# Designed miniproteins, single chains, continued (5), part 29

Each design is a single chain, and the fold is of that chain. pLDDT is the mean over its residues in the fold that is shown.

## One batch from the design tools (miniprotein)

Design m16977
Fold by ESMFold2-Fast:
Parts: C-alpha cells; structure tokens; sequence
Structure m16977 (fold): chain A 69 residues (1-69)
C-alpha cells in the first residue's frame, strides 16, 4: 500500500475548512488533512496510506460539495 497525496485550492479559508471536514469524515484514519492559507487562498492537503485514485476522487468530491454551500 502506497502513501498518496492530493491538494486542492479553495477560494477562502471557510470553504477549505468545510472541504477538510468532508475529507476527514470519508477517509481512513491513516489519512491526515491540513489547511495552508497562502496569498488570500486556502489549500487543503490530504496525505496518507490510501490508493491515489480513491484519495483524489474523495478530495474532488469534498471540494465540489464545499463549494455548493
């Protein structure tokens, strides 16, 4: 099993926190989620022992849902 990582950029910290919560709820406990605020944007980083394709799908779904409010 490989360590995978995925990043997603979000327009603000509030949206990033929402996306991070969704990722945390849906990912295995081996996956860590962090938020980095840079240049007025927020980046959510997810990394851990999980299939890359599954992690990327999870992160993208969380991003979509977070943006829909």
Amino acid sequence: MEVSGALVELPDLETARRAARLIEERSPPSVGVSIVEQDGRAVVAAAGVMDREELERLVEEARREALEE
Scores: mean pLDDT 79

Design m16978
Fold by ESMFold2-Fast:
Structure m16978 (fold): chain A 61 residues (1-61)
Amino acid sequence: MKKMSSQQAAQVAGQVIRLVGLYLDGEISLAEMYKQISQLYKDAGDYDLAEKYAKKAEELA
């Protein structure tokens, strides 16, 4: 189900790209990247995606 506007989804996508860039730059670990993506979706109100990425981070930790 859709939980955010198209504009909000685009903004979240931009933030995800930024986090991926930080990971590729060696600034954050893969687990930390997933954790931050999870928080980003939680802030956007998409709890399903937030939980999915939180589990990915937990599996890596």
Scores: mean pLDDT 78

Design m16979
Fold by ESMFold2-Fast:
Structure m16979 (fold): chain A 73 residues (1-73)
Amino acid sequence: RALEAARLYLTGRYSYAEIGELLGVSRATVSRLLSGTRVTRDMAVAVLTRVLGRAPSEAEVDAFLAGEEVDGR
């Protein structure tokens, strides 16, 4: 559940609402599950590199770890 929500979020393919629908829980529940999940900096860098197609900046990594949306433009 928390691990599954983190896995789906880290793929960059799903929003909190979409993850909630996939797992059969509310968007608020997904937010709660992810707030309890520790995302390592290395994991964030790997995901952002894949999503952006380039090396992420420190600001982008920090925003991702804070749960903010990262714009790939």
Scores: mean pLDDT 62

Design m16980
Fold by ESMFold2-Fast:
Structure m16980 (fold): chain A 74 residues (1-74)
Amino acid sequence: SMEELLEKYKKELEEFIKKESEKYNIPEDVREKLIKAAKKALETLAENEDEETFRESFELLKKIIKQEIKEIAK
C-alpha cells in the first residue's frame, strides 16, 4: 500500500541523510532540518502520485538531497 511504502521511504531517507551528513560533518541542527523537510516532501509526493511514480520520485529526491549535503559541506 502507499502508506506502507511512505513509512518505509521515510525510514530509508532518514538513515540516508544521517549517513551522508556524518560523512560530510554536517551540523546536527542542519541535519534535523533536512530530515524534517525531506519527510514533508515525501508526504506531499505520496498525496499526489501513484505508487510507481512515487518510487521514481523517491530515487530523485535522494539524489537531490545528496547534492544538497555536498553543497552545504563546501
Scores: mean pLDDT 85

Design m16981
Fold by ESMFold2-Fast:
Structure m16981 (fold): chain A 86 residues (1-86)
Amino acid sequence: MQPLLGHIRVTLKPGADPAEAAREIERAAGSVPGVLDARAIPSSTPGQLAVTVVAESREAVEAARDAIGSLPLVESAELASLEPLP
């Protein structure tokens, strides 16, 4: 099956440290079966991170979104786009 690239928009809770949140997000997403790589980068919007997930399936990307959304530092996690990797 062709790997997928998921773009997840993460909104942090007020007072969350973006660097700590990025580390926890990458760890949580990377622990999901079928996730091959996960990267969190600062957004130009305060309190938001842009997350990219490379995964074997749509279900793995959705599970990564759910895992990120369950973190104490995260207010919401939304799947912005899902694309096949070339």
Scores: mean pLDDT 83

Design m16982
Fold by ESMFold2-Fast:
Structure m16982 (fold): chain A 66 residues (1-66)
Amino acid sequence: MEAVERGVELGLELYRQGASRKDSVRRSWQVAVDLALKSGESPGGAMMVGDLTRRKTREALDALEA
């Protein structure tokens, strides 16, 4: 959960600083996966956390762009 929240926050911050939507989503995924792995998640579990973070980041960007 914390990994997802941190990933989404960083993705939105990067987008506000001028990063592309694609780069912002990619970076949110990378951060969430890295944090999940550091917290002891398996590679598969970390990928699931990353995928959830990508989904939430896309939803947040869609809301911000609307």
Scores: mean pLDDT 83

Design m16983
Fold by ESMFold2-Fast:
Order: sequence, then C-alpha cells, then structure tokens
Structure m16983 (fold): chain A 82 residues (1-82)
Amino acid sequence: VEELIKKGDEAFRKGNYKEAATYYEQAADVAEKLGNYKLASDFYYRAAIAYLKAGDVEKAQEYLDRAAEFRQKYIEKLKKEL
C-alpha cells in the first residue's frame, strides 16, 4: 500500500495524472479489501482528483461517488462501535 501511494504521489507531481489515478485506485482497492473504509474513501477521492486533472470527467465522477460511499460506510462502522 505504501509503495502504491508513493508511486501515485510521484506520478501526480510529474503531471502523469492518469498513472497517478491508477495507483490511488489500487491503494483504495487494497484498503477496501482490508475493511479500512476511511482509507478507501481517501484514496478513491485522490483517484477522482487525478482523473479530473487528466480530463477524464466521467471517471472522476465515478470515483467521487465511490469515495462518498466509503465515507458513509466508515460513519456507519463508527456508529456500530458504540
């Protein structure tokens, strides 16, 4: 996960936004599989921003929606841990 984040941040900094988006998407997928909804939401949001900067508005919207979904799952998980 840490390596994927590092590669995503490096690609984003270099202006390789589509490549950055794919690394953030992979990091989000790993976080999702681990049940870490907060990290999944954060990385889907980063993927959305990278797709937006790459000009892929459709994928940006898709990943913004997914980020919102996992943010909601995180809130629901917190409520169950009363």
Scores: mean pLDDT 82

Design m16984
Fold by ESMFold2-Fast:
Structure m16984 (fold): chain A 63 residues (1-63)
Amino acid sequence: MEEIEKIRKEGLEEMNKAVRDTAARLQRLSTDPEAAAKAAQEGGAELNKILDEMREKIEEARK
């Protein structure tokens, strides 16, 4: 159980970093809508990846 809590904490930290990185990138790309859209899609994909990795680690820890 404690291992699952650690996985969740680490996942949330990675998500927070991904959100900040994506926001900073979008600010720099404010004059380029196509690049901004791509950056937003990449940010969303990174968040989904972190969530999927967190779920996989939790499932593995339950075995």
Scores: mean pLDDT 79

Design m16985
Fold by ESMFold2-Fast:
Structure m16985 (fold): chain A 95 residues (1-95)
Amino acid sequence: MVTVQISPSEITVKGGSTATVTVTATNSGDRTALVRVYLDEGRVFLGEITVPAGSTATLVVELKNLTPNSTYRIVALAEVDGVLVGYASGTVRVV
């Protein structure tokens, strides 16, 4: 099993600012997991990290050039051998 968390899960930032979120993945399984992070439900790739079996890995994601008065969804997907085994989502509100 892979546990994925996005911290903070909800953040409000001003337009033109850089927002930073941390993705933490814990892999309690016996196989390596791949965690990919996207904006807008998979439309924009933000980053990926490999999480070895029995390990915890952290990925810091920066969100730049965010449009004022918009809401963005961040999604982190954990896969083992192409199968989805973990999921987390977060919200970025731009004022």
Scores: mean pLDDT 82

Design m16986
Fold by ESMFold2-Fast:
Parts: C-alpha cells; sequence; structure tokens
Structure m16986 (fold): chain A 109 residues (1-109)
C-alpha cells in the first residue's frame, strides 16, 4: 500500500516546508494544499514538526512509521504524536501531546 504513497507524502512535506520558509502567504499555501490534494497526515506531520523544531529527516521517519503502524488516519496521528514525544524538551508541550494522545485513544474506542 505504502511505498508510492509515502514518496508522494514526503515530496508534499518538502514543498510545504519550502513554501513556509520562503514566506508564501497562508492563503496561497491553503490553495496549494487543496489543488495538490495533500494528505491530512502529511499536513499533521508538518504542523507538529514545525512546532517541535524537528528536522526533515525526523519528520520523514515519523511519517513512514505512522503509515506502516496505523490503519486509520486517527491511528496514524496517534503514532505520529507517540513517536514525536522523545523530541519534546518542554514539559508543557509534552503534557499537551500526552493529552492529545489520550483524546485520540478515546476517539478510537
Amino acid sequence: MKEEKIEKMKKDIEELLKMIEEGVPAEEIEKYVKEKKINELSLFVVQLGLELGLSLETMFKILEYAVENGDSLLEQKKVVLEEALPYVTDEKAKKTIEELIKKLEEELK
């Protein structure tokens, strides 16, 4: 299911990060997301990665692991949060991520 889909998702993440670094307006980024039908998991990884200061390589590893270990978008988002936890140095951010994981676990029940 995965290799071709993962490669597209990685490319989408690279392009989104480039647009953000180049200062492309939020409205143009939103249009790009809609036109390219960017996967919601890719957007989630980019948003979390930027908040936590993750490297592109780390975002890719987390993405791959989430796609391989989650059967639904909610499961994949939970895996992304769990895999990102070791990179969180701020205790408040860690608590927020742990609360998000708990919320996703409740939604998956």
Scores: mean pLDDT 81

Design m16987
Fold by ESMFold2-Fast:
Structure m16987 (fold): chain A 80 residues (1-80)
Amino acid sequence: MLERVKKEVKELLEKGRNVDPQAAIEELEKRIEEYRKLLELIEQARADGRAGVSVDPLIKALEEAIKLYEEALEEIKKLL
């Protein structure tokens, strides 16, 4: 998962710097929203005791993915 996220972040940074900053920002914001929704659902399932397996590694991976997208978003916003 994280390697795919890192590749996507690199591609969106290249798009934002060289092609279409606004489109790159919109895509990054969409990814952040999607990952935050997934994180909330997983954390709620854990809190309710509905997670039958350890989800802590998945939660950490989702938090790291969100950070990578947010850092890329901030870099592109500095260009505007």
Scores: mean pLDDT 79

Design m16988
Fold by ESMFold2-Fast:
Structure m16988 (fold): chain A 90 residues (1-90)
Amino acid sequence: SMEEFKKRLIEAVKANDMEAVVRLIVEYIIENDPSGHPSALEAETESLLTLVKNMADSFRALANLLKQVTDVNISEKLKEFADIILANLP
């Protein structure tokens, strides 16, 4: 459920587990498939995780990226996830 997802997201943020946070968000994106290409997005998951690891010990940077998503299908949920991350920073 969405409530269970948010709980897991909060727990990962509080644990300072960037990999878990990114995986949770990417899994949500794949499930909702804003681009219509879930298999291609799955292939990009490892590249995204590597990029995030290189850019940031910064949940703020991740939250800012999520807020910049303009895809109407999931953009509101990604902004909500960004706010959850920012509210629960370690």
Scores: mean pLDDT 67

Design m16989
Fold by ESMFold2-Fast:
Structure m16989 (fold): chain A 64 residues (1-64)
Amino acid sequence: SVRVRSVEEALAAAKALGFPVRLTIRHNGKTYTFTVRDEKELKAILEPIFEGMPDAEVTLERLE
């Protein structure tokens, strides 16, 4: 899996991996997992995360 620290890094990583990707967010001992199908969905999820939870650990991996 690839750790990303911005929306721009996440878009670049997802493009390299190929959609769909598994998005994992770890924050305050909680883990959230999403299946992300395209760039629009990825941006919609991550923009509020990086604005509101800057200490969150965000990782992407290819679904297979």
Scores: mean pLDDT 82

Design m16990
Fold by ESMFold2-Fast:
Structure m16990 (fold): chain A 85 residues (1-85)
Amino acid sequence: IDDIIDRVRGFYDMTPDQVIDQLPGISDMVQQNLPPDVASTVVSTIDSMRQQLRDNRNDPVSAQSVQDVYSDMIISILRQYQRQQ
């Protein structure tokens, strides 16, 4: 789980296109390593992030805000799960 969090923490230093490219890999790691309920929540968040980044790709300020907010959400969900173990 720390490996997944570390990869998502990298998103703050990436362009939106680079983040979109990383999202399938994060989704795969989540589905392989987390319980179905937690994995489903994170995957849904990733899917929303991808859609919002695509919709805002021509607005760098909005794209950066989406990237930061969704990265924070994913890390928060993963850390909450980690604390329960």
Scores: mean pLDDT 80

Design m16991
Fold by ESMFold2-Fast:
Structure m16991 (fold): chain A 61 residues (1-61)
Amino acid sequence: MTYTRDQVVAVMRRAGVSAAQVARARALMGDARTMTRDQVVDVMRQAGVSREQVRRVRFLL
């Protein structure tokens, strides 16, 4: 399954990811229209999102 940038951002916000980390993740996504779950996890890790928040996002996707 693939996810749009807007879907990923919405799920990150629901998981309690900070606005600054969401902005960093959006920048790391670049022009990608869709992303896999593994790509979303990699982007969140690079944005400095906590392991607990990453796990929460994985379950919400």
Scores: mean pLDDT 79

Design m16992
Fold by ESMFold2-Fast:
Structure m16992 (fold): chain A 73 residues (1-73)
Amino acid sequence: MEALERALERLEKLRKLAEETKGEEELIELLGERAERARALLERARTAPGPEDPALVAELEAEVAEIEALIAA
């Protein structure tokens, strides 16, 4: 979960910077959507039963990879 939490923090910081620099609204919206998706996944992870942890970990890792790719673009 720490990796996704870090990615979410970076994503939120980037979104705020884009807003301050009058960045493209489409980019700001995309960053916001990814942040909401990450938050929903984190909330699900906190409420999920332990037996599902391996599958949930895979989803968390996939989301981190997608966020990292978006930030690097």
Scores: mean pLDDT 72

Design m16993
Fold by ESMFold2-Fast:
Structure m16993 (fold): chain A 88 residues (1-88)
Amino acid sequence: SRREELARELTERVADILTALARALGDEEAAKRIEESVPVGLEKALNSSVEELEKALAELPGLLREALANTDDPAVRAVLREQLARLE
């Protein structure tokens, strides 16, 4: 269903972003915890409406741009730019 497709897309995109950020910071334990939390994240997303999921996905580029404006860490900035490019 559309809701299931959106829930998977949102969960996968968020996990990819957070895992890449954790690794950029040298935090492999955090990256592993994020990967292990994917099934729980998906379950929560599946309880959201289509409108809520579409809004969350549409807001991701803006959130990444805001994060990029608020960080001076070059490794974090590189990850944010790469992830933003994947969404555009």
Scores: mean pLDDT 85

Design m16994
Fold by ESMFold2-Fast:
Structure m16994 (fold): chain A 80 residues (1-80)
Amino acid sequence: MDEFLSILERLKEYAKEHLDKKTYEEIEKLIEEAKKSNIEERIKLLEEVFNIIIKEEKNPTLQESLKESMKDIIEELKKS
């Protein structure tokens, strides 16, 4: 499985379990766009998905954890 798409699917499941249906549907659309995109566009879409989740997350500890995960994942993908 593509590691990038695996990360997006995990973020989608997080939104499905912890956020509202509208947020989940927005993330699902971005994932479908990412499947059709080149690597640079996929990195931007992944960052957009993280930012949507972070914005909608109401738990400060989880919000901070998501910000740290985004930074680490984006840095690793950019090094490739």
Scores: mean pLDDT 79

Design m16995
Fold by ESMFold2-Fast:
Structure m16995 (fold): chain A 102 residues (1-102)
Amino acid sequence: MEELKEKLLEGLRRAAEQALAAGEAEVESEEERRELEEQMERVAEHVAEQIKEMEEDPRPEHQKNAERAKEAVERLAAGDISAGQEIVEALEPLAKEKLAKA
């Protein structure tokens, strides 16, 4: 799980650097860069925890979604920004269940 979080964080950093290089995003200050880094760390930790929860869920659909999310994390770490959307889609069923219970 730590390895998954580290790969996700690496992928998020790569995606952010690609967006900055392409002029699609701008960081104007050191404070904004720090806030972006902190936000990416929180997202990586949260996503890794959700993937682990799905992997431990006995339902076949959640286990398949956990596998999809892990594969998407590997792709994101390799620089495939589109893998970010795949991770979100894989986590959506679990997120909807948690929202329904709230």
Scores: mean pLDDT 75

Design m16996
Fold by ESMFold2-Fast:
Structure m16996 (fold): chain A 106 residues (1-106)
Amino acid sequence: MLEERKAKGAANGVAALKESGKILGVDVPDEALAEAGEAGALGQEGVYYLEVEKDPETAIKLFRESADRMRALAARHFADHPRMRASLETAAELNVIGMEVQAELV
């Protein structure tokens, strides 16, 4: 169950980064796609801990790690593409805030 959710998260992370690259006309390196997959897997692991394990503390930690990996990816691979970097950093921050609010309600 958890491994299947992580695999879906990885696929979603890769797909989202590819779509952002297409929209902004930015080439996305394979290394960035792999890192986006790892971040997506962590995000879905967080959802699993929040919804299935009912462990909001672990869920928040995983969501923050996912966001940190996306920010690091943006800085490493898209330093020369300020719109792409800003978009990824903003999305990561908003996702953490949203998940922390959801965890507070559990």
Scores: mean pLDDT 84

Design m16997
Fold by ESMFold2-Fast:
Structure m16997 (fold): chain A 78 residues (1-78)
Amino acid sequence: DEELVEELRKLLAEENAIESDPEIQEILATPPDPELVFEKLAEVAGLPSAEEARERVLAIRRAYETMREEGEAAAAAW
């Protein structure tokens, strides 16, 4: 979970550097404790619990990995 939080914070920091977002800034201001980060993410996203926020992040990560693999396969086919 610490790795997941670290990866998420890195992506949010990169996004915030490109386009300043108050919601992203609130998440980045949260201590890098997985429980606190997912709780804040749930609050910002309007999700009912930190556990659901964690599951959502895992689902997004899984989708990203799938898109990356599909992109690599497409590039190899060209």
Scores: mean pLDDT 69

Design m16998
Fold by ESMFold2-Fast:
Structure m16998 (fold): chain A 85 residues (1-85)
Amino acid sequence: MYEEALKLVEWAVKRLLELHKKGVEITVDSIRAFVESLLRTVGKLIKDKAKQIEIMERFLELLKSLPEDLYEAAKRVVEEYKKKL
């Protein structure tokens, strides 16, 4: 479960970054929806709060290559989700 959730997060972020590299427009609203959807999926797959936090930290690390405004929007969603755990 943990390894599967980690691979899902890494795959989803890799796909997003490849689309951005190819010039596909990513908006603040689309990144928020993407992050929220992915975190809900992780929460369903992983019930251990510590492991959920570890996956969320990995998620943010992978998103650091996004433009600052998109990264900050994603970080805010993750931080709000962590507060609810």
Scores: mean pLDDT 79

Design m16999
Fold by ESMFold2-Fast:
Order: structure tokens, then sequence, then C-alpha cells
Structure m16999 (fold): chain A 72 residues (1-72)
């Protein structure tokens, strides 16, 4: 389904964001988190509610980790 493709893309960008965060590349982490949110919102619109909400929670958690990593 169309929703499944959006979920897969969102999960791929979450994985890339986690990798970028571990490597200290905060700009790349933010970029991938924004893309993951965009794809998760599209999945939500296509009816994949539970999976989309779980991805959006992971985006929020990773954004907080990026914010903490930006502090001296």
Amino acid sequence: SAGEGYVQEAERHIDEAEKALKEGNLEEARKHLSLAETYAMEALRQGDKERAIEILKRVAELREKVKEAEKK
C-alpha cells in the first residue's frame, strides 16, 4: 500500500538520523528527522496511524537528543 512505502521511508530516515547523531553530525541528524516526520505524516494521512505515531514519538525523542548534544 501507499502507506507502507511512507512508513518504510520514515524508518529509513530514523536509522540515518540515529547514525548521524552517533557520528556527531547534528545537521544531518536534523535533516533526516525532518524527512522522517514528513514521511510519517504522509503515512498517518494514508491510514497507518499506529506505526506513524510510533515513528513521530521516535522523532521527538531523537530531536531532544540532538538538542542536548548541541549544548556545550
Scores: mean pLDDT 86

Design m17000
Fold by ESMFold2-Fast:
Formats: sequence, structure tokens, C-alpha cells
Structure m17000 (fold): chain A 97 residues (1-97)
Amino acid sequence: SLEEVIKRLRELAERVRRRAAEETDPERRAILESVALGIESIIKYIEENPDLDEEKVKRLVEALERVVRALLEDAPVAEIEELAREVEEILNEILES
């Protein structure tokens, strides 16, 4: 359900923000803060558009979960950027629907 998706996205944003507060690398901190803001923007968009394609929204959540996992595991910036591009592609697909 969309409510379950929104709850999961809020939990992801909170986890990312918590990690950003503890991050000593300014570049990684900026990425973490940007990701948290991005997730919050996505939550707002989903809440304002409840008739979105549920399958596309689920794919978006899965892609965001991969980004967050990479961030929390201190993956290289290049890997995080590739995963972020995947998120942008799914978002564009949703917006074009």
C-alpha cells in the first residue's frame, strides 16, 4: 500500500539524516543530506498524487533502499552516484506517466 511505502521512505530519510549528523567527511555528509531531502520530496509527491502507478512506486522505493544501503555501508561516491542515476530514471518514468 502507499501508506506502507510512505512509512518506509520516512524511516529511510530518518536513518540517512542520523548518519549525516555522525559523518566526518564533508562530501559524504553533503550527499547524505541531499539524499534525505530527495526522499522527503518524493514522499510529498506521492502524498499529493495517490493515483500513481503502484509498481513504479515500489521500484522507486527499492532503488532508494539500494542507495541508502550503499551510503550506510560507506560505498565509493562513484557507486552511490550510479545508484542515484537509477533513482532519477525511475522518477522521470513516473513523472512522464
Scores: mean pLDDT 82

Design m17001
Fold by ESMFold2-Fast:
Structure m17001 (fold): chain A 86 residues (1-86)
Amino acid sequence: SISKFLGVFLQINEDDLEDIDIDGDGYVTLDELIHYMKNKLREQLTDEDIQELQEIFEELDKDGDGRVSLPQLYNFIQNLRENPNS
């Protein structure tokens, strides 16, 4: 279940992408995404939570380079908003 992270993703706007992209390079790493989620949820993530987030990241990182572009991440979020049960 991605219900914990789904709520955070659904709240992300284009302006919020700058907060996720800590290095300002136009790409998001798994570490940056984990830090963003910890800050938004205001709690320590469990190993199970981190594994779930890794699975989401791997689905987005089709190239396997450890990076997801900001437009790619935002498209994922928009798709979740339009089809949350699909």
Scores: mean pLDDT 75

Design m17002
Fold by ESMFold2-Fast:
Structure m17002 (fold): chain A 105 residues (1-105)
Amino acid sequence: MELLKKIKEIIKETKEKAREAKDEKLAKAFDYVLKALDYIEAGDIEKALEYLGKAVEIRKELEDDKKAKEAVLKAIESVLLAGRGEYEEALKKAEEAKKLAEEHI
């Protein structure tokens, strides 16, 4: 699915930028989001939810950083929308997540 591929590319690029900035928590949160999207693509909703749960836990650890916390939330919302087949809305949330993450780092 072309839109899901674009969403995954945006999330992967955001993860790579967080790593380059040495923001290990943000990079790990986006890595979990990317894994959740891989499981959505595979139809494994249970595994997708497991990895989303891991991203939510990292978001709690970002309590003192408003933009990083919001970036992870938008990335999580993107996965939930993709899981519902709402790929255009999911793409918008992925783009918002990338912008917020880039403004943080």
Scores: mean pLDDT 86

Design m17003
Fold by ESMFold2-Fast:
Structure m17003 (fold): chain A 68 residues (1-68)
Amino acid sequence: ALSDEERAERWLAEAKKLIAEIKAKEKDPNVAQALGDQLIAYLEREMREAGLPEELIARVVAELRAVV
């Protein structure tokens, strides 16, 4: 089984791909930002439901906000 740290890294990697796709496909940067913010909020809830520690969720969210 994956450690919590490895699970967090996988969430981060997949979320970064999705944010990059939003930025590539959405021509309006304000809309791309809003979609990225909505995705981050959704993923934060999903990570909590999946049982990731709050410390790791906060770290993933902070890294994702830096690339939105």
Scores: mean pLDDT 84

Design m17004
Fold by ESMFold2-Fast:
Formats: C-alpha cells, sequence, structure tokens
Structure m17004 (fold): chain A 98 residues (1-98)
C-alpha cells in the first residue's frame, strides 16, 4: 500500500530527525555521522514526495530540517563540516520549495 509505505517512511524520518537532534546536541555524533543521517533522510523524503504528492508531509519534513540547520549553526559556528551539512540540508529544502 502506498499510504502504508509513506507512513513508514514518515515515521522513520521523524525518528532519525529526533535522534539526530538529541545525539548531535549531546556530542554522540560527529559531523560525518550527521551527514550520513541527513543523506538517508533525503533519500526517504524524495521517495515519499515522488510517490504520495502529500505536500503537508513534505512541509513537515522541511520544517524539521530547517530547525536542524539552525541548531547546527548555533552549536558549531565556523565548523566547515557543519557548514557542509547545513548546505546539503538547504539543497533539500530548495528542491522541496521548487
Amino acid sequence: SLEREAAIKLATITTLLSGLYFDYRTGRLTPEQGMQIVDDIADLYRDMAARTGDQALVDRVVAALRRLAEELRREHPGDPKVEALVARIEEIIAEAEA
């Protein structure tokens, strides 16, 4: 079922985002590990958006990614690895808004 597949992907994205926020803030993740998780989220998001066309689900993921980018910049100002991660997040947001 397309609806079931979308629900599973949304739940996975939400879990990954929540875990990434917590683990990054507590120093459990490196920028490289954060980058891998963001790439995984991007793949899940693209598949979900392509299959469902549900703009409300897309908007929810975009809002969460935007919040993550803001937190990363505040906690790690001037870190080139964090700036690369934020740039990748911003690319996903720009794709969603196009």
Scores: mean pLDDT 72

Design m17005
Fold by ESMFold2-Fast:
Structure m17005 (fold): chain A 78 residues (1-78)
Amino acid sequence: MMEEDLREFEKAKEEALKLVENKDYEAIRNDPVLRGALAALIREKPDEKLLEALAKALGISVEEVRNRIFGKKKEPLP
């Protein structure tokens, strides 16, 4: 198994946290690995600041971020 990919993802989590601290939401928005890393951090430890940061990066609501990360099955609303 590619342990290097796993280590790169752990570094991406650290980088995502730094970008959240710097409020650099555009960098998170433009990098799918950083978005994935931030989502993984939220799944491991739900934090309202991380949810708000991902919401701002994606241009969606915090509630929609919660539904995308924690909702295993999407409920389609008309």
Scores: mean pLDDT 74

Design m17006
Fold by ESMFold2-Fast:
Structure m17006 (fold): chain A 100 residues (1-100)
Amino acid sequence: GALSDEAVAAGRAAGKEEELAMARAAEEAAAKAKNAIEAQVRAALVLARARGDEPVAELLERVLAGTITEEEAIELLRERLPEEEARETARELVAVQKEL
C-alpha cells in the first residue's frame, strides 16, 4: 500500500529520536568510563600518600591535573623502576592522562 506523508514524517522523526538516544547513551558511557579511570587514579594516589611514596603521589597528582609529560614521569619513576619499565609506565600514565 501507499504510505501517507504523515506516516513517512513519523518514521523520520522516530529514526532521529533513536539516533539521538544512541548518541546520548554513547556520551553517557564515555563519561562513566572517564569517571571510573579518574576514580582509579585517585585511589592509587590515596594509597601512595598512605605509604609516604612522595614521588608516586606527585606523579599521580600531575596525571589528574593533566600536566605530566612522558619525560617528567620517567624522572619520577627512575628511582623506583629500571629505565625500560619507567618508560613503559610513563607512556601508560600519559595515555591515562589523555583519557581524563
Scores: mean pLDDT 77

Design m17007
Fold by ESMFold2-Fast:
Structure m17007 (fold): chain A 69 residues (1-69)
Amino acid sequence: DARRVAETFRRALEAIDRGDFLEARRYALRLVEEGHWDEAERVSAELERAGPPGAVLSREVREYAERLK
């Protein structure tokens, strides 16, 4: 539901702030699998802004989302 989606999104952003990009990717992939494409894209955008390691993981999330659409 909306509360769980907001919580997952918040945890993803906190992971990015800590430099834990793999954890942020894990949350983004969960959002993709549950059909929350807008929230997953927001996490992907923040991963891309974090620099090269995050940008790679951002591309993986976006590619996974495209395969499930």
Scores: mean pLDDT 84

Design m17008
Fold by ESMFold2-Fast:
Structure m17008 (fold): chain A 80 residues (1-80)
Amino acid sequence: MREVEELAERAREEAERLARRLEELGHEEWAEELRRAVEAAIERALALPDPEEAARALRELLEQLREALRNVDKAVAESE
């Protein structure tokens, strides 16, 4: 249980980093959508009956958030 809780908190932290980055770029609405989507994903993961499945779902979410942040930074570098 504690591991799942720690992963959920890490996912929230990564989501806040990405949301903050989007806000800096002027995309406040996307930041709010991201926060809502991440909380929904965390809630769904925590509803899974198997803690190992919940942990896997949260690790996958964390990787997706990290990749999304990298993609945002790359897109900014490639844009005008």
Scores: mean pLDDT 80

Design m17009
Fold by ESMFold2-Fast:
Structure m17009 (fold): chain A 80 residues (1-80)
Amino acid sequence: TKELLKEAKDLKEETFERIDKAKTLEEVYKIYEETKGKFEKIYKEMLEKNASVEDLKEFRDIWLELVEHVNEKVEELLKK
């Protein structure tokens, strides 16, 4: 499960870089959808491996940080 948390952290960092380089809302939403699917797969794997409540909370925090970053980029692009 620790390896899955590292995978989630690495995916978050990679996604942050992709989001930061995105120039349109369409690009941001596409990146978000792709990343959401990958996070869902990691989460399912964690549940199948009986991840601890602590590890599941850390995974949730990683996901929430990603959602906040996406929201910030959406706000930036909506400025015009």
Scores: mean pLDDT 84

Design m17010
Fold by ESMFold2-Fast:
Structure m17010 (fold): chain A 83 residues (1-83)
Amino acid sequence: SELEARLREFIAQLEREWPAVVEYIRSLPREEAIAALEGLIAHLDALGEWVRANMSDEAVVEEAERVLARARAEAEALLAELR
């Protein structure tokens, strides 16, 4: 479906752009970086829930969950480092 194709492209783009997102967050003042990371983790969790509820292609779900889980783990590690 077009929705699954758009999700695949979004996930691929997230994976490609993730190092730049991390570098940007690291460039922020500590309090702003913490707020940005908390917001990002909440958005990643919401997207993961949406994917599980709305996607029927198991391969698409597994790929999305893999990328989102990695991004979430890296965001949580950075958040712990800053706290």
Scores: mean pLDDT 85

Design m17011
Fold by ESMFold2-Fast:
Structure m17011 (fold): chain A 75 residues (1-75)
Amino acid sequence: IDKLVAEAHKKTAEGDKASEAGDLESAYKHYKEGKELYDKAAEEAGREGDDFTEGVYRVASSVLKVVAEIVEKKL
């Protein structure tokens, strides 16, 4: 789980930097990758019976989905 979350944080930060630089294609790609990593982290937490942590990562995934959709509309 920790490695998936660390990678998701890194992808989110890379997306934020790309977005600030006006590189919307890179921002979209990184946000999508971060979302998928949070989805995997949520599935792992759910499998271990950690409902709270599963919920936290599902919320993070949903936030990145919305951000990616906003960026996609500008493409």
Scores: mean pLDDT 80

